# Designed miniproteins, single chains, continued (2): the designs that were tried, part 107

Each design is a single chain, and the fold is of that chain. pLDDT is the mean over its residues in the fold that is shown.

## One batch from the design tools (miniprotein)

Design m7953
Fold by ESMFold2-Fast:
Structure m7953 (fold): chain A 94 residues (1-94)
Amino acid sequence: PMPTPEEVEEGREISRLLDEMNRAREAGNRKEMYEYYIKLYPGILRAAGYSDEEIERFVEKLKEYVEEHPDASEAEFAEKVREIQAEIEAERNA
């Protein structure tokens, strides 16, 4: 299906955030990279059918992790993302 003008503009904003994230990665600024990732991920969760309350909880937990571990590796960050997502999905299905 043809994307709407709004969907096209949303896609452009996502691309811009990805570019900023990649600049932070190239600069070695992992905390800033993760902050851009946190801005991108709510859209992905919403598309996956997460509620606003679930998305808010995900963002809150992930922000806490980044503040405590600003130097976490991309692998450690990805593991934490999966852990938080699994917790939220488990609570939904309980």
Scores: mean pLDDT 78

Design m7954
Fold by ESMFold2-Fast:
Structure m7954 (fold): chain A 70 residues (1-70)
Amino acid sequence: AYEEIRAALLEAARALAAGDLAAARAHLRRAGELLAELEARDPEEARRIEAELERELGEELREAIARMRA
């Protein structure tokens, strides 16, 4: 779960750096789906993973994660 969400977010970050907004959106959507599935099964673990990803990947990606969950 964590590794899959992290990988999707890293792919989104690479796409954003390359200016590929469509690819970035697709990767962010995938990360959001994986996170929502995890939250449905284990809300505590989902919160821990969000906090760790925020620390590792930065505030911009934290905001993207929050937006995907809305």
Scores: mean pLDDT 73

Design m7955
Fold by ESMFold2-Fast:
Structure m7955 (fold): chain A 86 residues (1-86)
Amino acid sequence: SMAAELLRRALEALEEAGRAYEAGKLEEALKLLEEARELLEAALGADDPRVARALFAMGQVYKELGKEEEAARLYAEALARYAAGK
């Protein structure tokens, strides 16, 4: 199905984001996490817990970049979506 294809692509982007993050390629990791979030939202809906996890991961990258306000905003958004999807 279309949703299954989007989910597969999202999981690939998450794996690539993890490798980029471990390599210290923070901007690349952020781009890949944004791609994964969009694909997860399209496949599963905006409030699916996996979307919230991608937002938490984006917050972690912003924190590593020293962007504390952006990180805090993403953590708050992730928590809100996780709670709504429960």
Scores: mean pLDDT 88

Design m7956
Fold by ESMFold2-Fast:
Structure m7956 (fold): chain A 72 residues (1-72)
Amino acid sequence: SEEFRELKERAIERVREMAKKAGIPEEKIEEIVELVRKALEALEAGDLEKAQKLNEEAIALGKEAIAEVKAA
């Protein structure tokens, strides 16, 4: 579905923009984006448990990256 593809692209773009605004390094942004992409792909496949786990991993990594920026 083209609509779901557009939704995924928009979600990834927003995550990247927010992470960049928060001062997260590009390498960490790409790690977060990859987890978000995998979560959205799992959601599209109907694997809600996998999607939730990947989303939780993305949130955890984002929190760690923000904490590291604040400590610098």
Scores: mean pLDDT 84

Design m7957
Fold by ESMFold2-Fast:
Structure m7957 (fold): chain A 149 residues (1-149)
Amino acid sequence: LTPEQAERIVELTKEALKGMKAIAAAASLDPELAQTIIGVARALGDEVAKVVPEYADEIRQATDDAIAEGKAEMERVRAASPEEQKEMLRKYSKDVKEAIKKLEELTAALNEAGAADPEHAQHYRDATVLANSLIALAEEALKLAEKAL
């Protein structure tokens, strides 16, 4: 793995994790979906940390922060009035679409890096599977949020 490839994976992972606040908020009215999203995000952070071990502590901290912010925002959405929930869900629907794009960019970067690093190919495949799972869950969260509008 080149330093530029490692830095790109770290940056894209951090940007995708920032999207977790919106994804978790969009899923807030479905506790099972929200719990699944949090679990997959943590697993993704752990697998990316294996791909870029020099940045493992940074990735784990970003994952912990993103999950904490996501949980806090979910509780805020759940406690809001129906009118306030609609306003929040409209905002987060836009942010979820942006998060999906960052996850797609991360998946592409992982595939490119994995092709160049065959000794660690399994970690790239596992991280890619988790990123794709998070994309699918984010799309479900988006549909849930759009139904509430």
Scores: mean pLDDT 88

Design m7958
Fold by ESMFold2-Fast:
Structure m7958 (fold): chain A 57 residues (1-57)
Amino acid sequence: MIEEMTKRATEALIENGFSPEEAGKSTKTALLNSGASEEQAKEASKKTKKIVEEKKK
């Protein structure tokens, strides 16, 4: 279910105009607070940063 949580967080961050780096940090923090592992949070952070970067170009 980590993918669903990542998508939800990413959509909220994109709508609020967060930078890729801010979005990545917020996603990592949210997943860690939800009980995800460090590796899962890191992977989700990377994916979120890429999605936000793609949207901004």
Scores: mean pLDDT 74

Design m7959
Fold by ESMFold2-Fast:
Structure m7959 (fold): chain A 67 residues (1-67)
Amino acid sequence: SAEEAYQKGEEHIEKARAAEAAGDLDAAGAHLLEARKAYEEALKLDPTNEKAREKLAEVRKRLGLPA
């Protein structure tokens, strides 16, 4: 579901944050990429999900990708 995809994105954002705090920038980047994929899936399943749209734009910006 869109909610499950969104939640998966949130979990990866938390894991990225934990990895950054631990100094593991490679793991942080990997989790940001998984978060992007999860938020893209959430938005494809529910195009009206404003939070998923905002989170996707934020993650894409952090990855240096077009918003």
Scores: mean pLDDT 82

Design m7960
Fold by ESMFold2-Fast:
Structure m7960 (fold): chain A 86 residues (1-86)
Amino acid sequence: LEASAAGLLEATRRLAEEAIAVAREAGDEELAERARERLAAAEAAYGGDPETALAEIQAQTAAVGGVLEEARALLEAKRREAEAAA
């Protein structure tokens, strides 16, 4: 359980770092902050009850994935707007 939760937390950190980078490139600091909040929640879950930690980290990992998808969509939309304005 502990090893599996640690591995998932590390994967969540990497996913959150990518979400933050894409959100900032898109100019949306609120999305970047949301990714940071989800990562902090995953870290808090890891430090909590080990029996529930894995499930909670899985939920936060999914939430970070959603933020990354939203950030990528926003970046693509902004690129399209810039092309239309040129």
Scores: mean pLDDT 82

Design m7961
Fold by ESMFold2-Fast:
Structure m7961 (fold): chain A 59 residues (1-59)
Amino acid sequence: TERLSILNKGASEAIDYYLAGDDKKAEEAVRRAGKEAGATPEEIEAVLRNARTHAEREK
């Protein structure tokens, strides 16, 4: 439960950064949340991919 909340917060921050054109901060937000949540590299990659896709649809 806490794990999912941390990842969701990181994903939301990443989407905002991608919309602002700051890809590096978006990636840092997800990586930071992933480490805090104990996520696997595969899970971190999936969150990054989903955040980028979401931001692309919003632009």
Scores: mean pLDDT 81

Design m7962
Fold by ESMFold2-Fast:
Structure m7962 (fold): chain A 66 residues (1-66)
Amino acid sequence: MDEEIINTAEKLVKEESEKRNGNLNLSEEEIEKLTEELVKKFPELSKEEAKQTINAAITRLKAEAK
């Protein structure tokens, strides 16, 4: 996975989490919204790849928060 793409996904997840008092348990609707934002920034990504990247960013941030 491209490090620039994952770093951008982490920023999007972190910003959404901060609006939710730091909660990284995003709803499917929120994940879909972030997936669309990532595709807009990196149109070379498929929707499936963007969703996998958002989920990877959530996992990475949860691992760092432990």
Scores: mean pLDDT 78

Design m7963
Fold by ESMFold2-Fast:
Structure m7963 (fold): chain A 92 residues (1-92)
Amino acid sequence: VGDPERARRLLEEAAKLVEEAAKKSTNPDIRKMAEDVAKRIREAAETVDPLDIEMLLISVAVLSEVAKQNGDEETAKLLDEAGDLLARASRE
């Protein structure tokens, strides 16, 4: 149940989804925020610190809501999927 390797894989997959969200967004502010969040997720994958993972989950949730408010539905969906993976990683 407590598996840091599984948590690391989930974080790496979440980072890929956030990176894809950044590429698909046409809003430069959302793109920059997503790129910054993806970098932080990759840094968290090195340590798998539960607090870092929880803070990233909040950051991704906020960014997803911002994308939805701007009509960027595809970016929001990718961010929601990344959030699900981060939530799973926090339970490992």
Scores: mean pLDDT 84

Design m7964
Fold by ESMFold2-Fast:
Structure m7964 (fold): chain A 69 residues (1-69)
Amino acid sequence: ANELFKKAAEYIKKGDEKKAIEYLEKAVKELNEQDPELARIAAELMAKYAEEQGMKEAAKKARELAEEV
C-alpha cells in the first residue's frame, strides 16, 4: 500500500498527472480492501497535496476515490 502512494506522490512532484492518477487509483483500491477508513483518509490527503501542486484532475480523482470507500 505505502509503495503505491509513494509512487503517486512522486508523479505529482514530477508533474505527470496521468501517472499520478494511475498510481493513486491502484493505491486507494489496494488499501480499501484492507482498511477502508485509512484508504479514505489517504485519498483525502493525496487530494489536498495534488490541489496544492495545481493538479486539478488528480485532486478531483482523489476526492472521488475517497467518496467510493
Scores: mean pLDDT 80

Design m7965
Fold by ESMFold2-Fast:
Structure m7965 (fold): chain A 78 residues (1-78)
Amino acid sequence: MAEAEEELKKALGELVEEAKRLAKEKKLDPNNKEQVIEVGKELIKKAEELLKKIKNEEAKKKLEELIEKERKALEAIE
């Protein structure tokens, strides 16, 4: 459990930094649906890359669940 939490925390930290970078670089307007979807899709792609690097099965499962939740959220706004 503790090992899975550390790997997940590291992956989530990298996703938060990527989200900040994309929001600043693209000057993300949260009222612009198209931009929100574009940034969300790029973050999902980054999360899938991080998922391939995770070796702990529990951390992998939790990140997969977060990716699925985010995909459903993006589909709901398309």
Scores: mean pLDDT 77

Design m7966
Fold by ESMFold2-Fast:
Structure m7966 (fold): chain A 65 residues (1-65)
Amino acid sequence: LEKLVEAARKILRELGVSEEEIAELEERLRKAPSVEEALAIFGEFLVRNNIDAPELHVRKVAEEV
C-alpha cells in the first residue's frame, strides 16, 4: 500500500494537484480495505479533478504494487 500511496503522490504533484488535496487523498487510500479499493478511490479522484486519461494513471500506480 505504501508504494501505491507514494506513486499516486508523485503523479498528482506532476499534474499540479495541491498538497492539501494530495494529503486528503492519501488518508483515504490508507483507510482502503484492499489495493483494488485504493485504486478505485484514486481513479474517482482523478475523474472528479478532470484529469485526462485517468485509466492510464491508475494503471501506472497499479504497476508500482
Scores: mean pLDDT 79

Design m7967
Fold by ESMFold2-Fast:
Structure m7967 (fold): chain A 58 residues (1-58)
Amino acid sequence: MEEEYIKKGEEYRKQGNYDKSIEYYEKAKRIYEEKNDINSEIGATLKIIGVEIDKELA
């Protein structure tokens, strides 16, 4: 399920829908956090930061 949220975040980012992209990455990050999957949580956090940068530059 977390991987589906990551996939949706990627697709929305490609479409330039940064708000939806961040929403789905945050959903994935929360699930990883609950599972104590630190490496995947960090990965999702970095993806969120990347989208936030893309949004600021747009």
Scores: mean pLDDT 83

Design m7968
Fold by ESMFold2-Fast:
Structure m7968 (fold): chain A 61 residues (1-61)
Amino acid sequence: MLEEKLKELEERLEEKNREILEELKSNSDPEKVPALVGRALREIGEIEEEILRVERERRKA
């Protein structure tokens, strides 16, 4: 149900944050940092938008 979806999205967000931190730590090229950050913000934003959608749907019910 919506509760399970929310939990899954929260876990995905935490997983994504971990992946991004690891990617930044292993990146040896500072010129790539802006692109990595841009991609990270986009991906996190997408997950956050999904969380907001689920939250909104849950409040309607």
Scores: mean pLDDT 78

Design m7969
Fold by ESMFold2-Fast:
Structure m7969 (fold): chain A 100 residues (1-100)
Amino acid sequence: SLLELLKRILERSIENVKKAKTKLEVEMELGALELALSVLLLVAKKENAPEEVIETLERILDIIARASDEVAKAKTAEEAKEIALKALEEALKIVEEAEK
């Protein structure tokens, strides 16, 4: 399902952020994730996915975009990782609740 794919994408992003050594690597991961989710949202809309799935994708995109803005202001790699992981964990919880 599209939500299962979304969950796998988020879990991979969490692992990549955990392995990141620099603030730039965290910024690149969130940027890549935002692009991937934007493509997934376009595909979901084109394939007439259920409204709840589209709304879930839009909410997660908003969370990731806000996290990217906060990471840009972070002074250290550790701070950037904490911001990104918190946002990714929130996004993952939203997907799990949507799967019920």
Scores: mean pLDDT 89

Design m7970
Fold by ESMFold2-Fast:
Structure m7970 (fold): chain A 54 residues (1-54)
Amino acid sequence: SKEVAEELRRAAEEARKKAEEYEKKGDLSMAAALYAASSILEVAADMVESGFVP
């Protein structure tokens, strides 16, 4: 649904912002994990919004 896609996009944006904060603090492992999570959430949002989820 569009609402789920919007929620996933917001989660992706928050993950990216948190990744930047961890990167600034020198926690590169946590930053990398959050950047990866953000990318996965964006892809999931695209699939949900486009109706590709079975």
Scores: mean pLDDT 83

Design m7971
Fold by ESMFold2-Fast:
Structure m7971 (fold): chain A 57 residues (1-57)
Amino acid sequence: PLQELLDKAIEAKRNNDEETYEKYLKQIADYLGISLEEAKRIVDLALRAIEEGGAKP
């Protein structure tokens, strides 16, 4: 499912694991049939939503 790929990409980005992040971006792009640039924007939007709306200690 898309949700698992998004979660893994976000986790890799937060952990500064660029290799794993790129791997999951490619899988998201392939899964949705979109460009790698669009996949990056989707992950960036999801991360921003968490950072802006998420209150966590």
Scores: mean pLDDT 77

Design m7972
Fold by ESMFold2-Fast:
Structure m7972 (fold): chain A 91 residues (1-91)
Amino acid sequence: EADELYLKAQKYFEEGKYEEALPLYEKALELYEKELGKDHLEVAILLFNLALVYEKLGKHEEARPLYEKALEILKEKAPDDPRIKVIESRL
């Protein structure tokens, strides 16, 4: 289940296990996009978390397009979300 993958990825992220979190977030994103659509708020939150994983691994080029897509969705669906300012400070 997409939710199980997301929760497991979140646990690895909280433990600082970024390389282990990465494939779980990627698979969860694939399933959420398929089930909810690419512009869903939950997809934006997952894109933000995946971008943070890439940043923690020093992969800023991989993080950038994920932040940009998350920002686009958040501005449309949740314009007061505090993650918007976080993303804008990182781009």
Scores: mean pLDDT 86

Design m7973
Fold by ESMFold2-Fast:
Structure m7973 (fold): chain A 62 residues (1-62)
Amino acid sequence: SEKLEKLLKEGKELLEKLKKKNEKVREELKSESEEKQKLVEMFEEGVLALVEAFIRVTEKKL
């Protein structure tokens, strides 16, 4: 499906953009408390896991 191929491409592009954004956010948070840094890291890892799961499911349907 052309629609699934487009969604897969967009999902992969989003994953790369999120990884770059997360690196910048982690640099900015280096001066924050350890607890705050850990909470943000856990949230970012959760979002990446969801996007990766979406990519895996979409690839299996192609």
Scores: mean pLDDT 82

Design m7974
Fold by ESMFold2-Fast:
Structure m7974 (fold): chain A 85 residues (1-85)
Amino acid sequence: SSKRQELLEELNEKYLPQAEELEKGDLPEEEKLKKAAEIRIEGLEKLGLPEEFIKAAELEAEGKLEEAKRLVAKARKLPESLVDL
């Protein structure tokens, strides 16, 4: 659990402020969401998360929640019904 806490803290300190600053900008809403997702994905990649979780984050950004859940379930070897995004 300590590793999860450390990763969450690093995401919050290094990457989420960049996404929040982007959301405050003058860009169209669709473009803000896309760029915020790109920042989060970059953060996940730099923290060394498995590729399947990074791809799931990309699918979530595209609104493909069912596909994202399937990918996370596969990575965790769990049924889709037990996956919380």
Scores: mean pLDDT 66

Design m7975
Fold by ESMFold2-Fast:
Structure m7975 (fold): chain A 55 residues (1-55)
Amino acid sequence: MPSLIESLEKLFEELSKSLSAEQVANVMRSLVRKERFSEEEKRHVEELIEKLLAE
């Protein structure tokens, strides 16, 4: 997948199947912390984490 956002969404979904919500949040935040992601991509990841933790 050439889209970083699509890749992040797929990774999030795969991780959510095997890991707890807290573990998924930690992994995803660690990944975007590398500062290679745009502000939009970072915000999208945080929105996915918030929705997961709200369940």
Scores: mean pLDDT 73

Design m7976
Fold by ESMFold2-Fast:
Structure m7976 (fold): chain A 71 residues (1-71)
Amino acid sequence: SEKREAILLLVAAQILAIGASIENPELYEENKEEIEELFRKAEEAIEKGNVEEAKELANKAIDLINEILEK
């Protein structure tokens, strides 16, 4: 289901965030507020049935976290 895909993307993003916070804690802290806001908005989108928006927000978080991991 699309909702399950959105949930799995959000969970993957959260796992990556944990990895980034360990690998580069200083750069993670600089981006923490934006990452947490993206997670919050994605959770709200899932609750409202806005699955495509939730996937987009989760992917945006993944992209930001990957930028931290590439430093």
Scores: mean pLDDT 86

Design m7978
Fold by ESMFold2-Fast:
Structure m7978 (fold): chain A 67 residues (1-67)
Amino acid sequence: EKEKRIEELRKKLDEAHAEGNRVTAELRQLQASGELTPEKQRELIDREAELAVEAIYYITGIMGEER
């Protein structure tokens, strides 16, 4: 069923967005507290990049199913 597959992809996309929001919140919190090290900033930026690629994959999957 097309609807079920779209639902699964949307769930994965929502999970990726939630994790991305968490990473962004952590970055902001560390910046505000002055505890953001160059190493930690690099780790968080790399994680955001990974999540962005994952989100694009899920979005592309959803668009393909909707057509």
Scores: mean pLDDT 79

Design m7979
Fold by ESMFold2-Fast:
Structure m7979 (fold): chain A 57 residues (1-57)
Amino acid sequence: DVLEEMKKFAEDALKKFGSIPEEVAKELREALIAIINNDLKKAREYLEKAKELLEKY
C-alpha cells in the first residue's frame, strides 16, 4: 500500500531529522495528490523521488 509506505517514510524522516525538508515534503504532497486521483504509478514515482532526495541529507 503506497499510502502506508508514505506514512512510514514520513514518520522515519521526522524521527531522524526532526522535520521533513521542503523539497522532500513537496514530492510527498504530489504523491498524495496522485493517490487522491487514483494514479498509483505516479504516486510511487513521487514517493521514490522523495526517498532519493532525503538520501542527500
Scores: mean pLDDT 82

Design m7980
Fold by ESMFold2-Fast:
Structure m7980 (fold): chain A 80 residues (1-80)
Amino acid sequence: MEEEREKAREHLQAALDALANGDYETASKHFREAAEHFRRAGDELGARIAENVAKIMEEKGSDLDRGVAAVAAATLIASL
């Protein structure tokens, strides 16, 4: 469980780094990986949030949507 939470955190941090560089494709991939690790950890809420953020990145949403994604990722990291 803790190992899966740590992997989720690593992917969330990588997603935030990708977002800071404007790389939404890489950010989406890392959010999807984080969601999978949250599921393996039994954190279904974290998994749903990470998947929804990945979808926003894939749809190339507005600047506001990208800001929401960054806040969601930071909140998930803080909860780990």
Scores: mean pLDDT 75

Design m7981
Fold by ESMFold2-Fast:
Structure m7981 (fold): chain A 91 residues (1-91)
Amino acid sequence: EEEERRRREEEEKRRKMEELVEKHIEENKEQAEKRQKELEKRIAEERARMEKEGKSEEEIQRRVLEIEIDEGMELIKEGVDLAIEINEELK
């Protein structure tokens, strides 16, 4: 009885760990999609503003690149943080 109970508890724990990993992956995908849409909107607004100010295409491209780099760095940090969280959940 105790051995069967322990086996069932271990199987349940493994299933729960897999569900937690899958949940984190899905939530991260949804956040990434939302962030991408916000980034696209921000770039479009900044480009339109700079065009109205008579900025050169090179200046606009430089600003867009800065925005993209900043967002890329944030995404990398979030990915690292997520990997740490998943590793801790799997303890």
Scores: mean pLDDT 75

Design m7982
Fold by ESMFold2-Fast:
Structure m7982 (fold): chain A 79 residues (1-79)
Amino acid sequence: ALEEALRLAAEAERAALEALAAARAGDAEEARRLAEEAVRALRRAAEALSAVDPELAELAREAAERMREMVERAIAAGE
């Protein structure tokens, strides 16, 4: 569970950074696609953590929501 959650968190971080780079480049479609990839990975991490650490699982769910907001804000600033 923890190993899977850490792997998914790493995938989310990579996708999130790529999403922000795409947003900065003006590619809103790619930015949103990568943001959804990051959100999906964070939600999967939260699911893996929910049986082991419900508090950390909740933080992962909150991170997913913040990530989506951050990417949309970056897209708006770039457009």
Scores: mean pLDDT 81

Design m7983
Fold by ESMFold2-Fast:
Structure m7983 (fold): chain A 67 residues (1-67)
Amino acid sequence: MMSLRERLERVREQLLALADEMGIPDEVKQRLDSRFDELLARSPEMTYEEIVREVQKLVNELMDAID
């Protein structure tokens, strides 16, 4: 079973790689990366459900930027 931190770091890498492939602006990628840093810092104090919601928000922000 992957640790929560390892899951978040993997999601971060996958979303940033997807953003690069889709030509997302560097400003959006930097914002996404900063928000993952904040989530990783807070994750030990968060429930699994709270972490899933925060990750979903990041995915939604990336998807909105693709249009």
Scores: mean pLDDT 78

Design m7984
Fold by ESMFold2-Fast:
Structure m7984 (fold): chain A 65 residues (1-65)
Amino acid sequence: KAEEALKKAIEVSKDEITKAMAAGALHALEQGNIETAKKGVEAGLKVSKDEKAKEALKEALEALK
């Protein structure tokens, strides 16, 4: 489930930029904007150095299909 994966990414990340991108993607998803949510997840994956946050973001991206 994409929302849970995004919340997990926010929780485990120590990088404020990654947290902000994951939070933005979660907000977009809650508003039904799946394309914006996908772009937020992709951006988070590119900037994050945190392996746990990356795994959660990958899970979210897969859940968004």
Scores: mean pLDDT 79

Design m7985
Fold by ESMFold2-Fast:
Structure m7985 (fold): chain A 102 residues (1-102)
Amino acid sequence: DKELVDKLLRETERLYPILKEKAKARGLDVSDSVLLSGAVLRAGERLGHEEIGLLTNVALYLKEKGYSEEEIEERLRAIMRASGLDESLADMALELAKRLLK
């Protein structure tokens, strides 16, 4: 669902600077990748799509570790199969991760 990915992207981009400022105000030395992961998870929670937020974080971490897009897709789909959830959630999570990394 392209519209849902667009909504999650906008909410993540809105939350990212808010989380960054809160971390700074508390004296927390948090990496940009961890802040982005937190913003994605919070966006998923706020929009009622926690599964997409979690899967997007998995995709972001695997991309950081040097996994290819194809390897990431396979792993996300395997998680969905193991969880009994719709594999289309994996496609949405990967697309969101790609858009966040630009």
Scores: mean pLDDT 85

Design m7986
Fold by ESMFold2-Fast:
Structure m7986 (fold): chain A 56 residues (1-56)
Amino acid sequence: MEEERRKFREKLLEDQIKETKAKTIYISKDTPELDREVAKEVAEKYGIKVEEFDFE
């Protein structure tokens, strides 16, 4: 169940990175653990950074 959701999120993030040519993935403290894991995996795969960003 969660694996399918993770794969879907991973594909969306990959598509956004390719479209925007992003070099950094931003996550916040409120980012769900699933999305945090996906961000790290995609970042490692494409050699880009993950930055934690807190909103004020």
Scores: mean pLDDT 73

Design m7987
Fold by ESMFold2-Fast:
Structure m7987 (fold): chain A 56 residues (1-56)
Amino acid sequence: SVEEALKRAEGALAAARALKNEEGEKYAQMGLDAARKGDYEAAMKYVELASEALKG
């Protein structure tokens, strides 16, 4: 759901900011923007990219 995507993007953004991971923050922000526009598929794709950036 869009609410699930928003929560995951917000979590990824918080984690990226705590780790000062600029790439993760960029993708998490793009995921938030996509979720706010109702684009669930794009939102989840960006959340996945943020998660991969945070893993190193």
Scores: mean pLDDT 82

Design m7988
Fold by ESMFold2-Fast:
Structure m7988 (fold): chain A 79 residues (1-79)
Amino acid sequence: SLSPEELELEIDITLVTMQAALLKRIAERTGNEELKEIADKVQELVDEARRHLGTDPQRARELIEEAKKLIEEAFEKLK
């Protein structure tokens, strides 16, 4: 079983992945290349975080926090 910290991180990874998918869909529908670039970068951070999840959860958390910041900045630009 995952530790509580690893479970929390896995939940955050799932949420960030869903938010990135939504952002990509908005980018495709609107032709917004900047949003697509942000969504692609978030997906890269998620993929890297998943590689570290079982071996370096601190690094995985850092990557997910970076991804969260990018998502927040992207949604602020949509307001």
Scores: mean pLDDT 85

Design m7989
Fold by ESMFold2-Fast:
Structure m7989 (fold): chain A 71 residues (1-71)
Amino acid sequence: AVEEHVAKAEAHIAEAERALAAGDNEKAVEHYLKAAEHYEKAAEAAESEEERRKLIAKSVAARIRAIGVEI
């Protein structure tokens, strides 16, 4: 559950990084936002407040990266 969502989020981060390296900013933004969504789902399934906070922080970081690509 948590691990599955984290794995999907990490896969999207990797895709976003590949897209940035290729100069495809639109695709990078899309993948960062999908990563954020998966980190949010992982946070909902988290068993502890500490785990939830860490996952929320990763979701927020992914959204900030998406905004940074557009600016």
Scores: mean pLDDT 85

